Designed miniproteins, single chains, continued (5). Designs and how they scored, part 61

Each design is a single chain, and the fold is of that chain. pLDDT is the mean over its residues in the fold that is shown.

## One batch from the design tools (miniprotein)

Design m18106
Fold by ESMFold2-Fast:
Structure m18106 (fold): chain A 120 residues (1-120)
Amino acid sequence: MEEVKEEAVEKVKEIVEEIKRLVDELKPYLSPEAAKKVDEIVEEFEKEAEKIMEEMKKASPEELKKLLEEFKKKAIETMRKIVETSPESVKKLAEEELDIFEDRLKRVLESLIKKAEEAE
């Protein structure tokens, strides 16, 4: 169980860094106001992710599953907000990156949820 919790925390950190990389790729196409809005969205998400990671360290298998599902929802919502701030000229590219991100996120988190269930 502890190994699954450690893997979950590490994967959450990786996903946060992936979102930051996508933001850095979009920044050249954003107005200063849109860039500030995206930075605020990312900062709020990082704070929520940190809280979820701290809860994961103390979680039971059932609680870990719930926290992974909560993180998935927050990560997808964060990415959608970032796409919504994108100018029309790059919006299609941002939407394609969102689809790739959602698919990868789902696979990673479903794997962790299965490991948490098997650790019972």
Scores: mean pLDDT 81

Design m18107
Fold by ESMFold2-Fast:
Structure m18107 (fold): chain A 71 residues (1-71)
Amino acid sequence: LREEIERLLEEIEELIEELAKKDPVTAMVGRKELEILKRQLEEAKTEEELKELKSQVMNFKKGLEEYLKSL
């Protein structure tokens, strides 16, 4: 579970790098959100917290992908 979230965060980081080439301001906001999610992963102690975090991370990734397609 934690490893899956780490992989998703890595994929998000790559998406933000692509976004920075087209929309650097939105990419900056995305980087701040990514740092918050990384902190939540470090602070997560229970499997329930990790499952909730995975849902948040998956939703964030989907939003970034959809926004990039709109550009």
Scores: mean pLDDT 82

Design m18108
Fold by ESMFold2-Fast:
Structure m18108 (fold): chain A 87 residues (1-87)
Amino acid sequence: SKEELEKKIKRLEEYLKKLEEEHKDQFTPAELATLEEAKRLLKEMKENIDNLEKANEIGEKFEQLLKGLEAALSRKGVPIVKHEVPL
């Protein structure tokens, strides 16, 4: 539902903010660019909240991008907690 998707987006926005505040100095320029793209995709999902098909397509791109970022950070030993919010 729209309401559930809005709640998930808010949780993911809070997750990305915490990830940036706690670990931004440990990111490469490429990983910072990936973080900024992830933020852009969440904003785009929110702007398309009334079009669930489009929001879901954006969400799939976001999820793939975020998993890649989390994997890269984990491989470097950055002590992150991975998100558990399904889109």
Scores: mean pLDDT 82

Design m18109
Fold by ESMFold2-Fast:
Structure m18109 (fold): chain A 64 residues (1-64)
Amino acid sequence: SKMEELVRAALEELGLEVSEEEFAEIVATAEALRRAFRLSLDDPAVPGIVRLAIDIYLIDKAAK
């Protein structure tokens, strides 16, 4: 999906290596945020949502 492509590109830019399970969780978080804010995939805010999903993942991982 386009969201999977955006998340993968953002992780590559940040130099972050994640498992396929972690990747799926980040994509699910990004999609949940996009739907909560009622954004289309073409919305200019979507890259910010992708970054927020990655930041949520990093915070959750650090809390363990």
Scores: mean pLDDT 85

Design m18110
Fold by ESMFold2-Fast:
Structure m18110 (fold): chain A 81 residues (1-81)
Amino acid sequence: SLDLEKVKATMAELAKKKDELSILALGEATRSPVPEVRRAAAEALGEMGKSPLVVHLLELALRDPVPEVREAARRALEKLA
């Protein structure tokens, strides 16, 4: 949807900042009730570069009930390895 594209664009901008507040904002998005938002947040975390906090948040997303969110977190962790 148009709103999901705006959400993805916002998450991509946060990922470019690579600061702790942006990581925390994306971490909050991984707890969204909307699975598509959680998936997009996991993808964006994978673009931020390797840090202990980013890895921790993606490891939490590996336990998501939705397979597509878990797969996004797995791919993000592979990109950071």
Scores: mean pLDDT 84

Design m18111
Fold by ESMFold2-Fast:
Structure m18111 (fold): chain A 87 residues (1-87)
Amino acid sequence: SLDEIKEEIIKLLEEAKKANTEEAVVKALERISRLLKEANLPSELQDEIDRRILAFGLAVLDRAPEEVIEALLEEVEKKLEEAKKRS
């Protein structure tokens, strides 16, 4: 279900945040990409979520302040909730 996919994506985002290695961040982002494809979301919502996840990944790799990374994670969570309501 989309709820299970959302929870797994959030878990992977938290793992990427804690990993602090480029390889682990990339691996988490690749897994998230696969989960989003399995969710069969409308292409517009998939594109919005992909952009937010990319922004999150770049912030983690760029060692942005934790407040910035948390804000980006919250934006992904909000878009996933929006997708659930429109699915």
Scores: mean pLDDT 79

Design m18112
Fold by ESMFold2-Fast:
Structure m18112 (fold): chain A 66 residues (1-66)
Amino acid sequence: AMADLERQAREEARKRATEFQKKLDSKIEQLVKEGKTFEDIEKARKEINEEVQSFLDELRARLAAA
């Protein structure tokens, strides 16, 4: 049912949002400790944002296909 898929998608999105945030925080912390530049930090943020967008696009496509 669509309602079940939407519920699952919301739960997955919440879980993934927490994982993406932790991944970003850990990556930034590591880059700072390694003395990396702001450019490296911005690249890491962009990569995580692209992963988030891809995940959301996948969820939307799954809901639309159901």
Scores: mean pLDDT 78

Design m18113
Fold by ESMFold2-Fast:
Structure m18113 (fold): chain A 75 residues (1-75)
Amino acid sequence: MSEEELDAEVRVALATMEAALAENAYKQGKKIENADELIKRFEETAKWLEEQGREDDAKLVRENAERIKKLKESQ
């Protein structure tokens, strides 16, 4: 695994975990803290993943961004 491949996998894992934590907060009736910053980071991560040719990972991260955006709008 190259340093670039490791960075990509770490970014996807972090985005997945942050999305899960935000969804869990919503399910508990808690406000999603820093939702706008979280969405922005997911969009930036997805764009970077596309530039690396990781289209499926980019799609997953974008879907997480859209999901958090909808949950935020519901609060």
Scores: mean pLDDT 79

Design m18114
Fold by ESMFold2-Fast:
Structure m18114 (fold): chain A 90 residues (1-90)
Amino acid sequence: PALSAEELAERLSKLPELAPLSGVEVSDLEVRAVSDTEVEVKATLTDTKTGETYDIHMTITLGETTVRIEVEATGASGEVTRSSSVLPAP
């Protein structure tokens, strides 16, 4: 069966433990299951090599056969970049 929004939120809450392996620091991580099929993630990411910070807002929608991920990244200058992807559900 597809992963529940609550289970996904629990797993995502552990991301700060893995982020140092990628040279990125995660702060102010907020993960919330907004419905049975939707998870909202907010975090501040700091690139440890450049010192640049990004405010990330991610919406993950769980379908029966697909997972939709929508990401909005706001840079220090207020520039907003949006991307979306659709992945097969496990």
Scores: mean pLDDT 73

Design m18115
Fold by ESMFold2-Fast:
Structure m18115 (fold): chain A 97 residues (1-97)
Amino acid sequence: SEEELAERLARTAANYAVKIRKMGGTATAESAARTARASAREAGLSEAAVARAAELAREIVEKGETVEDQLPEEVRAVAREIGSKLREIGDEWEAEL
C-alpha cells in the first residue's frame, strides 16, 4: 500500500543517515526527511504520503533509533547496499585527501 511504501522509504532514508553518521559523516534529521520526501515523490506517492515519509524519517533519526532488524529482508538488503556504497564513497574521499 501507499502507507506501507511511505514507511519503508522513511526507514530506508533514516538508516542511510545513521550509517553516514557511523562512518564519521554529518547527517541530520532534516537531511533524512529530505531524502525520504524525494524518494516518495520519485515513487509517485501522494503529497500526504510524501509528508508522512519525511516526518517519520525525521522522528527515527531524532530518536537515534534504527529499525533495520525489523525491516523486511528486501528492504534490509537495500540498506546493506547503501551502507556498502557509503563505505566505498568514504574510501574514495580518503584517497583524494
Scores: mean pLDDT 71

Design m18116
Fold by ESMFold2-Fast:
Structure m18116 (fold): chain A 59 residues (1-59)
Amino acid sequence: GPAGEGARKAAEAGGSGGAAAASLVAQDNHNMEGKQAAIEGARAGKGTEGARKAAELVE
């Protein structure tokens, strides 16, 4: 949704900050599977890429 799109843009611009933003978006969506996948993607990825994958998982 729109929240995931916002996190994706933040990930592209913010690098590691974007990863944190993606994780927060996942948490706010009350989607446990999406939250876990987003957190894992952000941690395993390298800044922007991990955050982008996390953002997509919450959509």
Scores: mean pLDDT 55

Design m18117
Fold by ESMFold2-Fast:
Structure m18117 (fold): chain A 94 residues (1-94)
Amino acid sequence: KAVKEETLPEPKTLLEISEELSKKLGRTIPLDNNGLSLSTKVKKIYTLKLPEKIAEKRGFKEQLVLYKPGFTPPELAAIGIRPNEYVAVYFYTN
């Protein structure tokens, strides 16, 4: 699976990352705080392409999701990425 890793110079909230990404791509990127605090800041972003079938099963074509330390999506764990910090993951299909 194709994965891109980016380390931010300053920690940002998921909303700030979503706003910047939406402006850059010219479309609104949906976000999911995954039950975590809206004030949670992340310094690391992973961009990950999902297989179409997995995206269909999860109910989205693209989404920016917040994950806490020690809890990673199966797609990152499968390729050996296990963040020990709060991270944002941007999932896309095309």
Scores: mean pLDDT 77

Design m18118
Fold by ESMFold2-Fast:
Structure m18118 (fold): chain A 88 residues (1-88)
Amino acid sequence: DKEVEEYLEKFKGRSVFDLEAVFSIKYAMGMLKEPEAEAIAKYIIENEEKLDELEKKIAISLLEAFLKEFPNSKYRKEVEETLKKLKE
């Protein structure tokens, strides 16, 4: 998936706080594209074990918003599985 991979490259070195801001602001402006949202979700999934307690809370909120706004995403199953791990 070329678009998801291009967004993931842009997200390297960004914090979960930065990604939450991008998601929330772009969503509110009607500018959040599904591939960008999918890349944000995938970034959290790939970095799940590196998150501290505050980052986990933010990641949970972000992934729950992702499932609500993009219910037909191909990453839905991976997001649901990651949410279960983050909530323990």
Scores: mean pLDDT 84

Design m18119
Fold by ESMFold2-Fast:
Structure m18119 (fold): chain A 62 residues (1-62)
Amino acid sequence: LSEEERKEIYIFGKVVEAWDANPDLTEEELRELAEKIGKEIGASPEVVDRALQRVLDARAAA
């Protein structure tokens, strides 16, 4: 896995953990969390957007 792929997976996992802990979290709150985590680990905006899209796709399928 590339560094960017590892960062994407990390953000995805953290946002999913937050959603599992609080199912009432809105898309806006999930986006804010993904952006915060991305900033903390130095992920590009593209990586943050891909990770968030994975979470939203998973949520839509649930």
Scores: mean pLDDT 82

Design m18120
Fold by ESMFold2-Fast:
Structure m18120 (fold): chain A 84 residues (1-84)
Amino acid sequence: EEEVRRLEEERREEALALEERLKPYVEELKAILEKNNKSVSDGTTADDIAAFLEEQGRPELADIVRELAAALAALKAAYEARLA
């Protein structure tokens, strides 16, 4: 349990840093996704969203989405490792 808490604290710090970095883009990203009826769900990949953003002329947002997906995948892997 203590080992898991330490890992969660490290991941939380990474997540907070990523959130602050993405904060100015998150609102614009949400607006673009809502306008085009794109939803973020378990069936939607970061590459799908990134490709869409590149079509909208926003390659910088596409890169940010890929980075966010990688961070979320790392958090999920850490959580699943705890359950195993």
Scores: mean pLDDT 64

Design m18121
Fold by ESMFold2-Fast:
Structure m18121 (fold): chain A 99 residues (1-99)
Amino acid sequence: AEEDLNKGKQYLKEGKYEEAIKWFERALEKDPDNLEAKLGLFYAYEKQGKWKEANRVAYEALRLAFEKEFSPETLKKLAQVLIALGFVDEANELLEKAK
């Protein structure tokens, strides 16, 4: 799972968004609750202009973040994504949880 996540992050840095998506999806097959992999998928879909997929992944990440415990850093990154998408109230609740 960690190896798949790291490969996804590497392909994101290289601008290879289709490859990044495949590796993040593999990470999520092994660990469906990997919030970092969901954030990676969001960024890859956003960079490709796939807004329907990006919004779906952001919603999944939001729901997951309220159901489980995650690092403050990861929750803050998700909150920034949510604010950009117009989910300001949900982002503020998430930031309170991160603090």
Scores: mean pLDDT 79

Design m18122
Fold by ESMFold2-Fast:
Structure m18122 (fold): chain A 97 residues (1-97)
Amino acid sequence: AEELLEKGNEAFEAGDYRTAVKYYREALALDPENKEILRNLGRALAALGDELAAQGDYLLAAIQYREALELYEKAGASEEELAALRARLAEAVAAAA
């Protein structure tokens, strides 16, 4: 899982959120309860959601934000982090309507 996590981190730092999500999903499949992988995958999905929303793909953005919320909850994210992501989700859902 560590090598895949490193590849995911490299892709994320490069702004390639789709590739980051791919590697983090592969890492999570090997270590499903790893809070670091859960958090990094959630962060990458939220960033991908932001990119999709900026492109006008609000329905796809909402899907990314929902999955990111579930992952953050499993990772034990703060209520402040969850609230910020819920706000982004609500904006994407409203914009999609």
Scores: mean pLDDT 87

Design m18123
Fold by ESMFold2-Fast:
Structure m18123 (fold): chain A 91 residues (1-91)
Amino acid sequence: LEEALEELRRLILEAIRLALSLKLSQETVNLLVAAGLLVVAAEVAPSEEEARGELAALAEVAERLAELAEKEGKKELAELARRAAELAREA
């Protein structure tokens, strides 16, 4: 779990850094912010059960982020979001 959280943090930070150079819709920005907050929520969760609940939510948010990013032609952001969703599901 700890190793997965560290990798998720790296992926989301990379997505945020990439987003700073892109013109994104407010909806896509809101999903990226939500994904970042869910990573933090999972990291500070008082139990493994609660952390896994936050990761399940992250997987859904990251999948939606990937769909919107792909629709907006932001393929690299979509790929990072898809990888985050897969990792969150497997953790």
Scores: mean pLDDT 81

Design m18124
Fold by ESMFold2-Fast:
Structure m18124 (fold): chain A 88 residues (1-88)
Amino acid sequence: EEEEKRKLKELGLEGSITMFRIVALLEDKEIRGEITPEQRELVLKALKAIHEGKFDEAEKLVDQLAPTLPDIAEMLRKAIEIEKEIKK
C-alpha cells in the first residue's frame, strides 16, 4: 500500500476522534449551562465551515471563540489542520 494512503487513513481516524471530542465537549458545556446560544452557533458555524473546506472562515470563527471557549477552540484548530491535510 502507498504511504500517502496510509497517512490519509490515519488522518481520517484522527479527524473522526477529534470531531467526536468536540461534539461531546459542546454537549457537556450545554448541559452545564456553560455556553451561550451565540457561542453554540459560532461552534456549529465553525464545524460547518471545516466540513465545507472553508478553512479561512473556520479559523476566523475559532479566533472569535478562543477567549471564551479555549478548549473547544483548540480542538477546532486541530480539526482544521487535519481536514486541510485530508483535502490537500
Scores: mean pLDDT 79

Design m18125
Fold by ESMFold2-Fast:
Structure m18125 (fold): chain A 57 residues (1-57)
Amino acid sequence: MRWEETVLQKSGDTEVVLGESHYLDVAPGESISRTLRVFKNGELVAEARTAPRRVLA
């Protein structure tokens, strides 16, 4: 499993980052999870998590 972060938007002092957890070899029945985080001046101000999504074959 690995963690990847992608910056979705950066505006002034605000940054929106999407984090995703993946399995290296994704098989039917495995899951990924996603976390959306909002930073202001480098400080975490909001966080939302999605339930792990099952991989469909």
Scores: mean pLDDT 64

Design m18126
Fold by ESMFold2-Fast:
Structure m18126 (fold): chain A 109 residues (1-109)
Amino acid sequence: SAGQEAFNEVVKAINDMAAEVATAIRNGESPEEIRKILEEGIEKVIELIRNNPSLSVEQVEEIKDLATTLLDSLAADARRRGLEEYAKLLEEAKKRFEEETEKIIKELE
């Protein structure tokens, strides 16, 4: 269905963002570069959600839960490795994503 295709596209964008961030952290990229990857990735995901009216409220909630779980996992990994600045950026990204998706959910209700 169009809704399932849109959902799969958003999930791919979330996974691509998470993989790019994980790679950049592994390569020792600057906090500024990590911030840019997160900001661009979140913007792309939010744009995909807003441009796909076939997505249900339940699908947007699932997208939110999936992305926040991935960002939490990355932040926890960064902290275990003593990378506090990266953990903070990931937590800020999670908060922004939660706020943006909650706004979309309210607009759909």
Scores: mean pLDDT 89

Design m18127
Fold by ESMFold2-Fast:
Structure m18127 (fold): chain A 55 residues (1-55)
Amino acid sequence: GLSPKAEEAVEKEKDKIYKETNPELSKLGTAEANEKVEEIVEKLQELSEELKEQV
């Protein structure tokens, strides 16, 4: 699991990405929107792993 600080950082980044990306996702076809969501999820997972290493 993540520390409280790391969890807060991840949630903040999620909110930022969702606010910036969601309007653009609405303009895409369903398949293209799903691809963009997967890219965002992968980036958030990488960020989560980086934060786990910062003890």
Scores: mean pLDDT 67

Design m18128
Fold by ESMFold2-Fast:
Structure m18128 (fold): chain A 95 residues (1-95)
Amino acid sequence: SLVNELKEALENKNYSKALDILEEAIKNKASVDTLILLLDEVFSVFEELPKAYQISIANMIRFSAGFAGSEKAKILRKYALQKNVPEIFKEYVEQ
């Protein structure tokens, strides 16, 4: 599953692969439930991520929410902002 592939990438500190998995899941319109599970894995280690990857993830969610009429983009943005993540992440998502 994508969730298991993401977990393995994060455990191996292969953050580039983890970002690619998340981006592909969003672009390929994975189910909301799957996207939430992927985000939970990312947020569990978010503070361990290099700042560049933290910014990339925030921008990915921010710009996904910018797609007019995309219910999934709106759900992802709402979910991300409701999570107990660092304020810097919220700042990047809301910019």
Scores: mean pLDDT 73

Design m18129
Fold by ESMFold2-Fast:
Structure m18129 (fold): chain A 72 residues (1-72)
Amino acid sequence: GSSEKQVQAAKKAVTEAKEAESQGDLETAFKAYEKAASIYATVLGAEHPDVVSAAEKAKELAKKLNLKPVEK
């Protein structure tokens, strides 16, 4: 179904974020975690562990990069 494709897209974004963090590319990692959190929130709900985990990672990276806060 549509939700399964969205979950796969979010998992791919998390993988891309982890790879970017491993390479020191914090800006790419931030964008990828933000994308994953947004997709997970849409399909699983904002309180789901996968959403919270991705959102917290994006928030931490945003602080390190001196970017504006991650939107809810």
Scores: mean pLDDT 79

Design m18130
Fold by ESMFold2-Fast:
Structure m18130 (fold): chain A 64 residues (1-64)
Amino acid sequence: SALEERLEQKKKELKQLQRDLEEVKARLDPNNPVDVATYAILQAAIDFTEELIKRIEEEIRKEK
């Protein structure tokens, strides 16, 4: 179904964001406001994607 395909795509996006966050964490200078902002943006993107995945999983559950 289209929802199952979207779920798979969002799970792949989440894994990529998690890898990007790990790379940023490894290079993070807490005294550099650009680095701190980049970290915060990636964390927000991860949180948003996790909530979206939960919503898609609930929609799939309702269709069964």
Scores: mean pLDDT 84

Design m18131
Fold by ESMFold2-Fast:
Parts: structure tokens; sequence; C-alpha cells
Structure m18131 (fold): chain A 64 residues (1-64)
């Protein structure tokens, strides 16, 4: 599950020039994933935070 989020974060960091759009797409992705896997609200929030942090890391690495 975290590996899938990492892969999606990398893709968003590469394809999206607007960070806010990338963050919004990650939140929507995690929301759909949480519904499919019947995750708790706490687990969903943790995965959203994780996805956001991964996007920020990958975007920073691209701008090195």
Amino acid sequence: IKEEIKEFAKKLAEEESDINVALDKMEEYVKKLAEKLNLSEEEKQELISFGHSEILKYMAERRA
C-alpha cells in the first residue's frame, strides 16, 4: 500500500507542475484506496500525510 502511494507520488511529481494540484490528486487517490480497503479514518489521514510528504520530497529532488 505505501509502495503504491510512493509510485503515485513520483508520477504526480513528474507530471504536475502545480503542487496544489498534485496534493489534491493524492488526497483523492488515498480516499478511493481507503474506501476499497475499508480503512479507518486514522489510517486514511496517515496515508494522506505520507502521500503529501512523498510528493514534496520528489518535487524537491527534481528541482535539485
Scores: mean pLDDT 77

Design m18132
Fold by ESMFold2-Fast:
Structure m18132 (fold): chain A 79 residues (1-79)
Amino acid sequence: ISSSHLVPVDVYDLNGTLLGTGMAQVLTNNDGSITAKGGLNTPLPEGTKVIAKTTAPDGSTLSFDAVVDADGTFSGTQK
């Protein structure tokens, strides 16, 4: 099953420092992996590694390892 949702995210560096907020589209791929892609208001260099976190409706926290792309967005996939 593939599904797609827009969610608010908080974006952190690898040390847990808040870098900013954004919106990410989260989708479940056919292989069961989860991909998140979104935009961040703070410009970051391409290849910067970040952690995007969001809160699910049940109150649980979802965390995605992500990398900043050349277009100024971030993207990541969990397997």
Scores: mean pLDDT 71

Design m18133
Fold by ESMFold2-Fast:
Structure m18133 (fold): chain A 82 residues (1-82)
Amino acid sequence: MELSREELREALRERIRRLDEALARAAAGELSPEQGEMARLMRRVAEEVLRALEEGASLEEVLALERELVARAAAELRAWAA
């Protein structure tokens, strides 16, 4: 499948909208503290990836950055839960 910059931008914006919903549910006490922290970290990842895309990074660079930031967020969540 052909992934365009605009399709990736739309996907990232949709991901941020869903994470904002998750954070609202966490604030209402509807999610576990771990789920709330995961949503917070993943929203930060999505914002950083979207920023790189808007700043003119190539599609390959943006996808590589997302993989790195997701791995880093997973490590931060594990450290937070310990």
Scores: mean pLDDT 82

Design m18134
Fold by ESMFold2-Fast:
Structure m18134 (fold): chain A 64 residues (1-64)
Amino acid sequence: GRKEELKRRLVALLREGGLSDEQVAKAAQLLETMSEEELRTLIRLLEAGKLSAQEVLDVLEQMS
């Protein structure tokens, strides 16, 4: 579905941003509880260079 596509895209961006496989796996688990709107916002911020991959992981950990 759309949410699964957004999660895959965000995971790919986090990996490209330099997160380790372990960090990516942790992020992927945290993304399961997020809405489509929240996923789109994080993707936009990562693609715009407004947040680093590490900052996104930190935000996900704070929200969980």
Scores: mean pLDDT 83

Design m18135
Fold by ESMFold2-Fast:
Structure m18135 (fold): chain A 105 residues (1-105)
Amino acid sequence: GFSGTATGVGHADGVGESSGGVVGPGEYRVRGTTTASTGGGGVVAATLDGHISNLVGAAGVDGVPGGTGEAVMEVTEEGVLSVVSMGLDGVGRGDVTATAEVTPL
């Protein structure tokens, strides 16, 4: 199975991507976190062949570390699974780092 980490740092549209991998049918855990030292928000998503399959959103608030989110994604056919993270400057003030981890179950 695939596991990977992606990180995005947002200004206007900061995006990060993990190394993708070929995955077979099965269940995968997606865990997202955000960190906002100046406040802000971010989102993380698991994608299969470039299509968003699961979205795990977490957001920081000004001066407080961001939250965590976790979801399970089911893959029904073999494909390329990737993790995308995006920091969103428009959700708050300053830089936000969003990170996602994908782990086979």
Scores: mean pLDDT 61

Design m18136
Fold by ESMFold2-Fast:
Structure m18136 (fold): chain A 88 residues (1-88)
Amino acid sequence: SESERLRAELDRLTAEIDELGKQINAHSTDPEKLKELRERLQRISEELGRLKEQAVALGDDGLAARAQTELARVEAMINQIDKMLEAL
């Protein structure tokens, strides 16, 4: 189903976000790597935004809420990178 496809995509994005979080911590003093990770998070944010819109259109409020939670998490990670870059 369409909802199953979107759920699988959200699970993939969530796994990628988890991996990026580990890489941010591993590269906290590497400005070029932090900029690369920030660009990847911005692309994920765009994908999550589209997924949320599709979930809303399908009436899958639970999936839309999960996507919104991950959007907030990605925004916090981008803000973390920005603070790390300012400290370098």
Scores: mean pLDDT 91

Design m18137
Fold by ESMFold2-Fast:
Order: sequence, then structure tokens, then C-alpha cells
Structure m18137 (fold): chain A 88 residues (1-88)
Amino acid sequence: MEAAQQVAVELLNMESLPEEEFKKRAETFKASGDPAITALVEFLEAAREELKAMSPEEYEQRKEEIDKATEDRRRETVGHLAAEEASK
């Protein structure tokens, strides 16, 4: 079950998960040992912590930046797994 696209979509969806479920998902993905997946998970953990400290107005502005950064990280994860395939 190492489909990069599926993992990236699930990681993206973690942004909206309850804190307990988010932590369980993060632990599961980190346990995979994939550096790109681990980096994306750590980014999402940091992003959630920062967003919680913001006012509703600041949240709206930062949400766009976080969404863009999450998309960039998702593309990096997909690119990493595609590069592994190309290295065969």
C-alpha cells in the first residue's frame, strides 16, 4: 500500500482531522520510514500548531499559504516515489 498519490491525499486531508486522529495518522505515516512522507507529516504538524495560535482573520490569510505549501510537499512526495521507480 505505497501508492504515493493515495498517501499524499490522505496527508492533505489530515489538515482537517481532529487532533487525536491527526496524531495517529502522523505516527502511522512516520513509521513508513519514507523521508518524503515523514517531511510532509512534520510540515503538517507544524502548520496545525501555528494555525491554532492565529486569530480567525489571520487564519484565513495563512490558510492559503499553508494550502500552497501542502500542495508543494504533496508534489515532492509523488516526485520522490516516481524517481524511485525511474531508478529501477
Scores: mean pLDDT 68

Design m18138
Fold by ESMFold2-Fast:
Structure m18138 (fold): chain A 120 residues (1-120)
Amino acid sequence: MTTKLSELAKAVLDAIEKGASVEEIARLIREMFPELTEEQARVIAELAKKAYEGKLTPEDVREALDRIVEAAPTKEQALLAIQLASLIIFSAMKKKGYPDELIDEVARIVQEAVDRLRAE
């Protein structure tokens, strides 16, 4: 599992660097994690590309996580999708030199989404 998660983050970032479209990135995510919905993979792809371009805001993360949860067939699947999105986003933010304060803010938003989902 850990190896597959690391491979996903690397593959997505490599694809973005080579100019892959959101649709191509979403397809790659679903090939590696077919348990994700098309909508979730698309949202994750959009968010990852925005993070790689240095344009990601905390509000973008909140909106994306809400869309991921809404598209989830189960709570367990929603948690998996949030975990995958978080791994890719944090990898992109670190690679692109985002400030630690902004990375910490995004981490808090992710934790809030997880806590909210677990309370349901």
Scores: mean pLDDT 85

Design m18139
Fold by ESMFold2-Fast:
Structure m18139 (fold): chain A 80 residues (1-80)
Amino acid sequence: SRRLEELLRRTEEAIARFKEKLAAGAAWSDLTPDENAAAVGLILRRIGIELDRELGQPLTAEDEEVLELGKAAEQWLRAS
């Protein structure tokens, strides 16, 4: 649906902005609500992927990216 496509686009844009701020050495408190939600979402998705791995499920290239980015987000949050 157009609504779902809009929400997915906004989420992708928030993830891109989060990545830019992380690379620039910004503080976690500098994240907007959308960017904070995207970053927390990546941390939660990482937990689900780690569980899938423990259950012997195959990981996709997207899963590997989420694992890496989710670990970086968790480390950044813990340092804030």
Scores: mean pLDDT 80

Design m18140
Fold by ESMFold2-Fast:
Structure m18140 (fold): chain A 63 residues (1-63)
Amino acid sequence: MTATATKDFYDPRAPLASFKKGDKMELLGHSSERPDRDLAKNLTTGNIGIVPRSYLSAAGPAL
């Protein structure tokens, strides 16, 4: 499932997981360790990281 970043995000512990508002993200799975986070691939940068769900808006069927 593809999602769009709704705002900028930067994680100093995982800087490669940072993204900008408007970046396209592919959701790879839900994080069982962090209930508010998903594992996602940034289609703009190619990096994979754990990102906050609240920063993403899903493109597709309504949740």
Scores: mean pLDDT 72

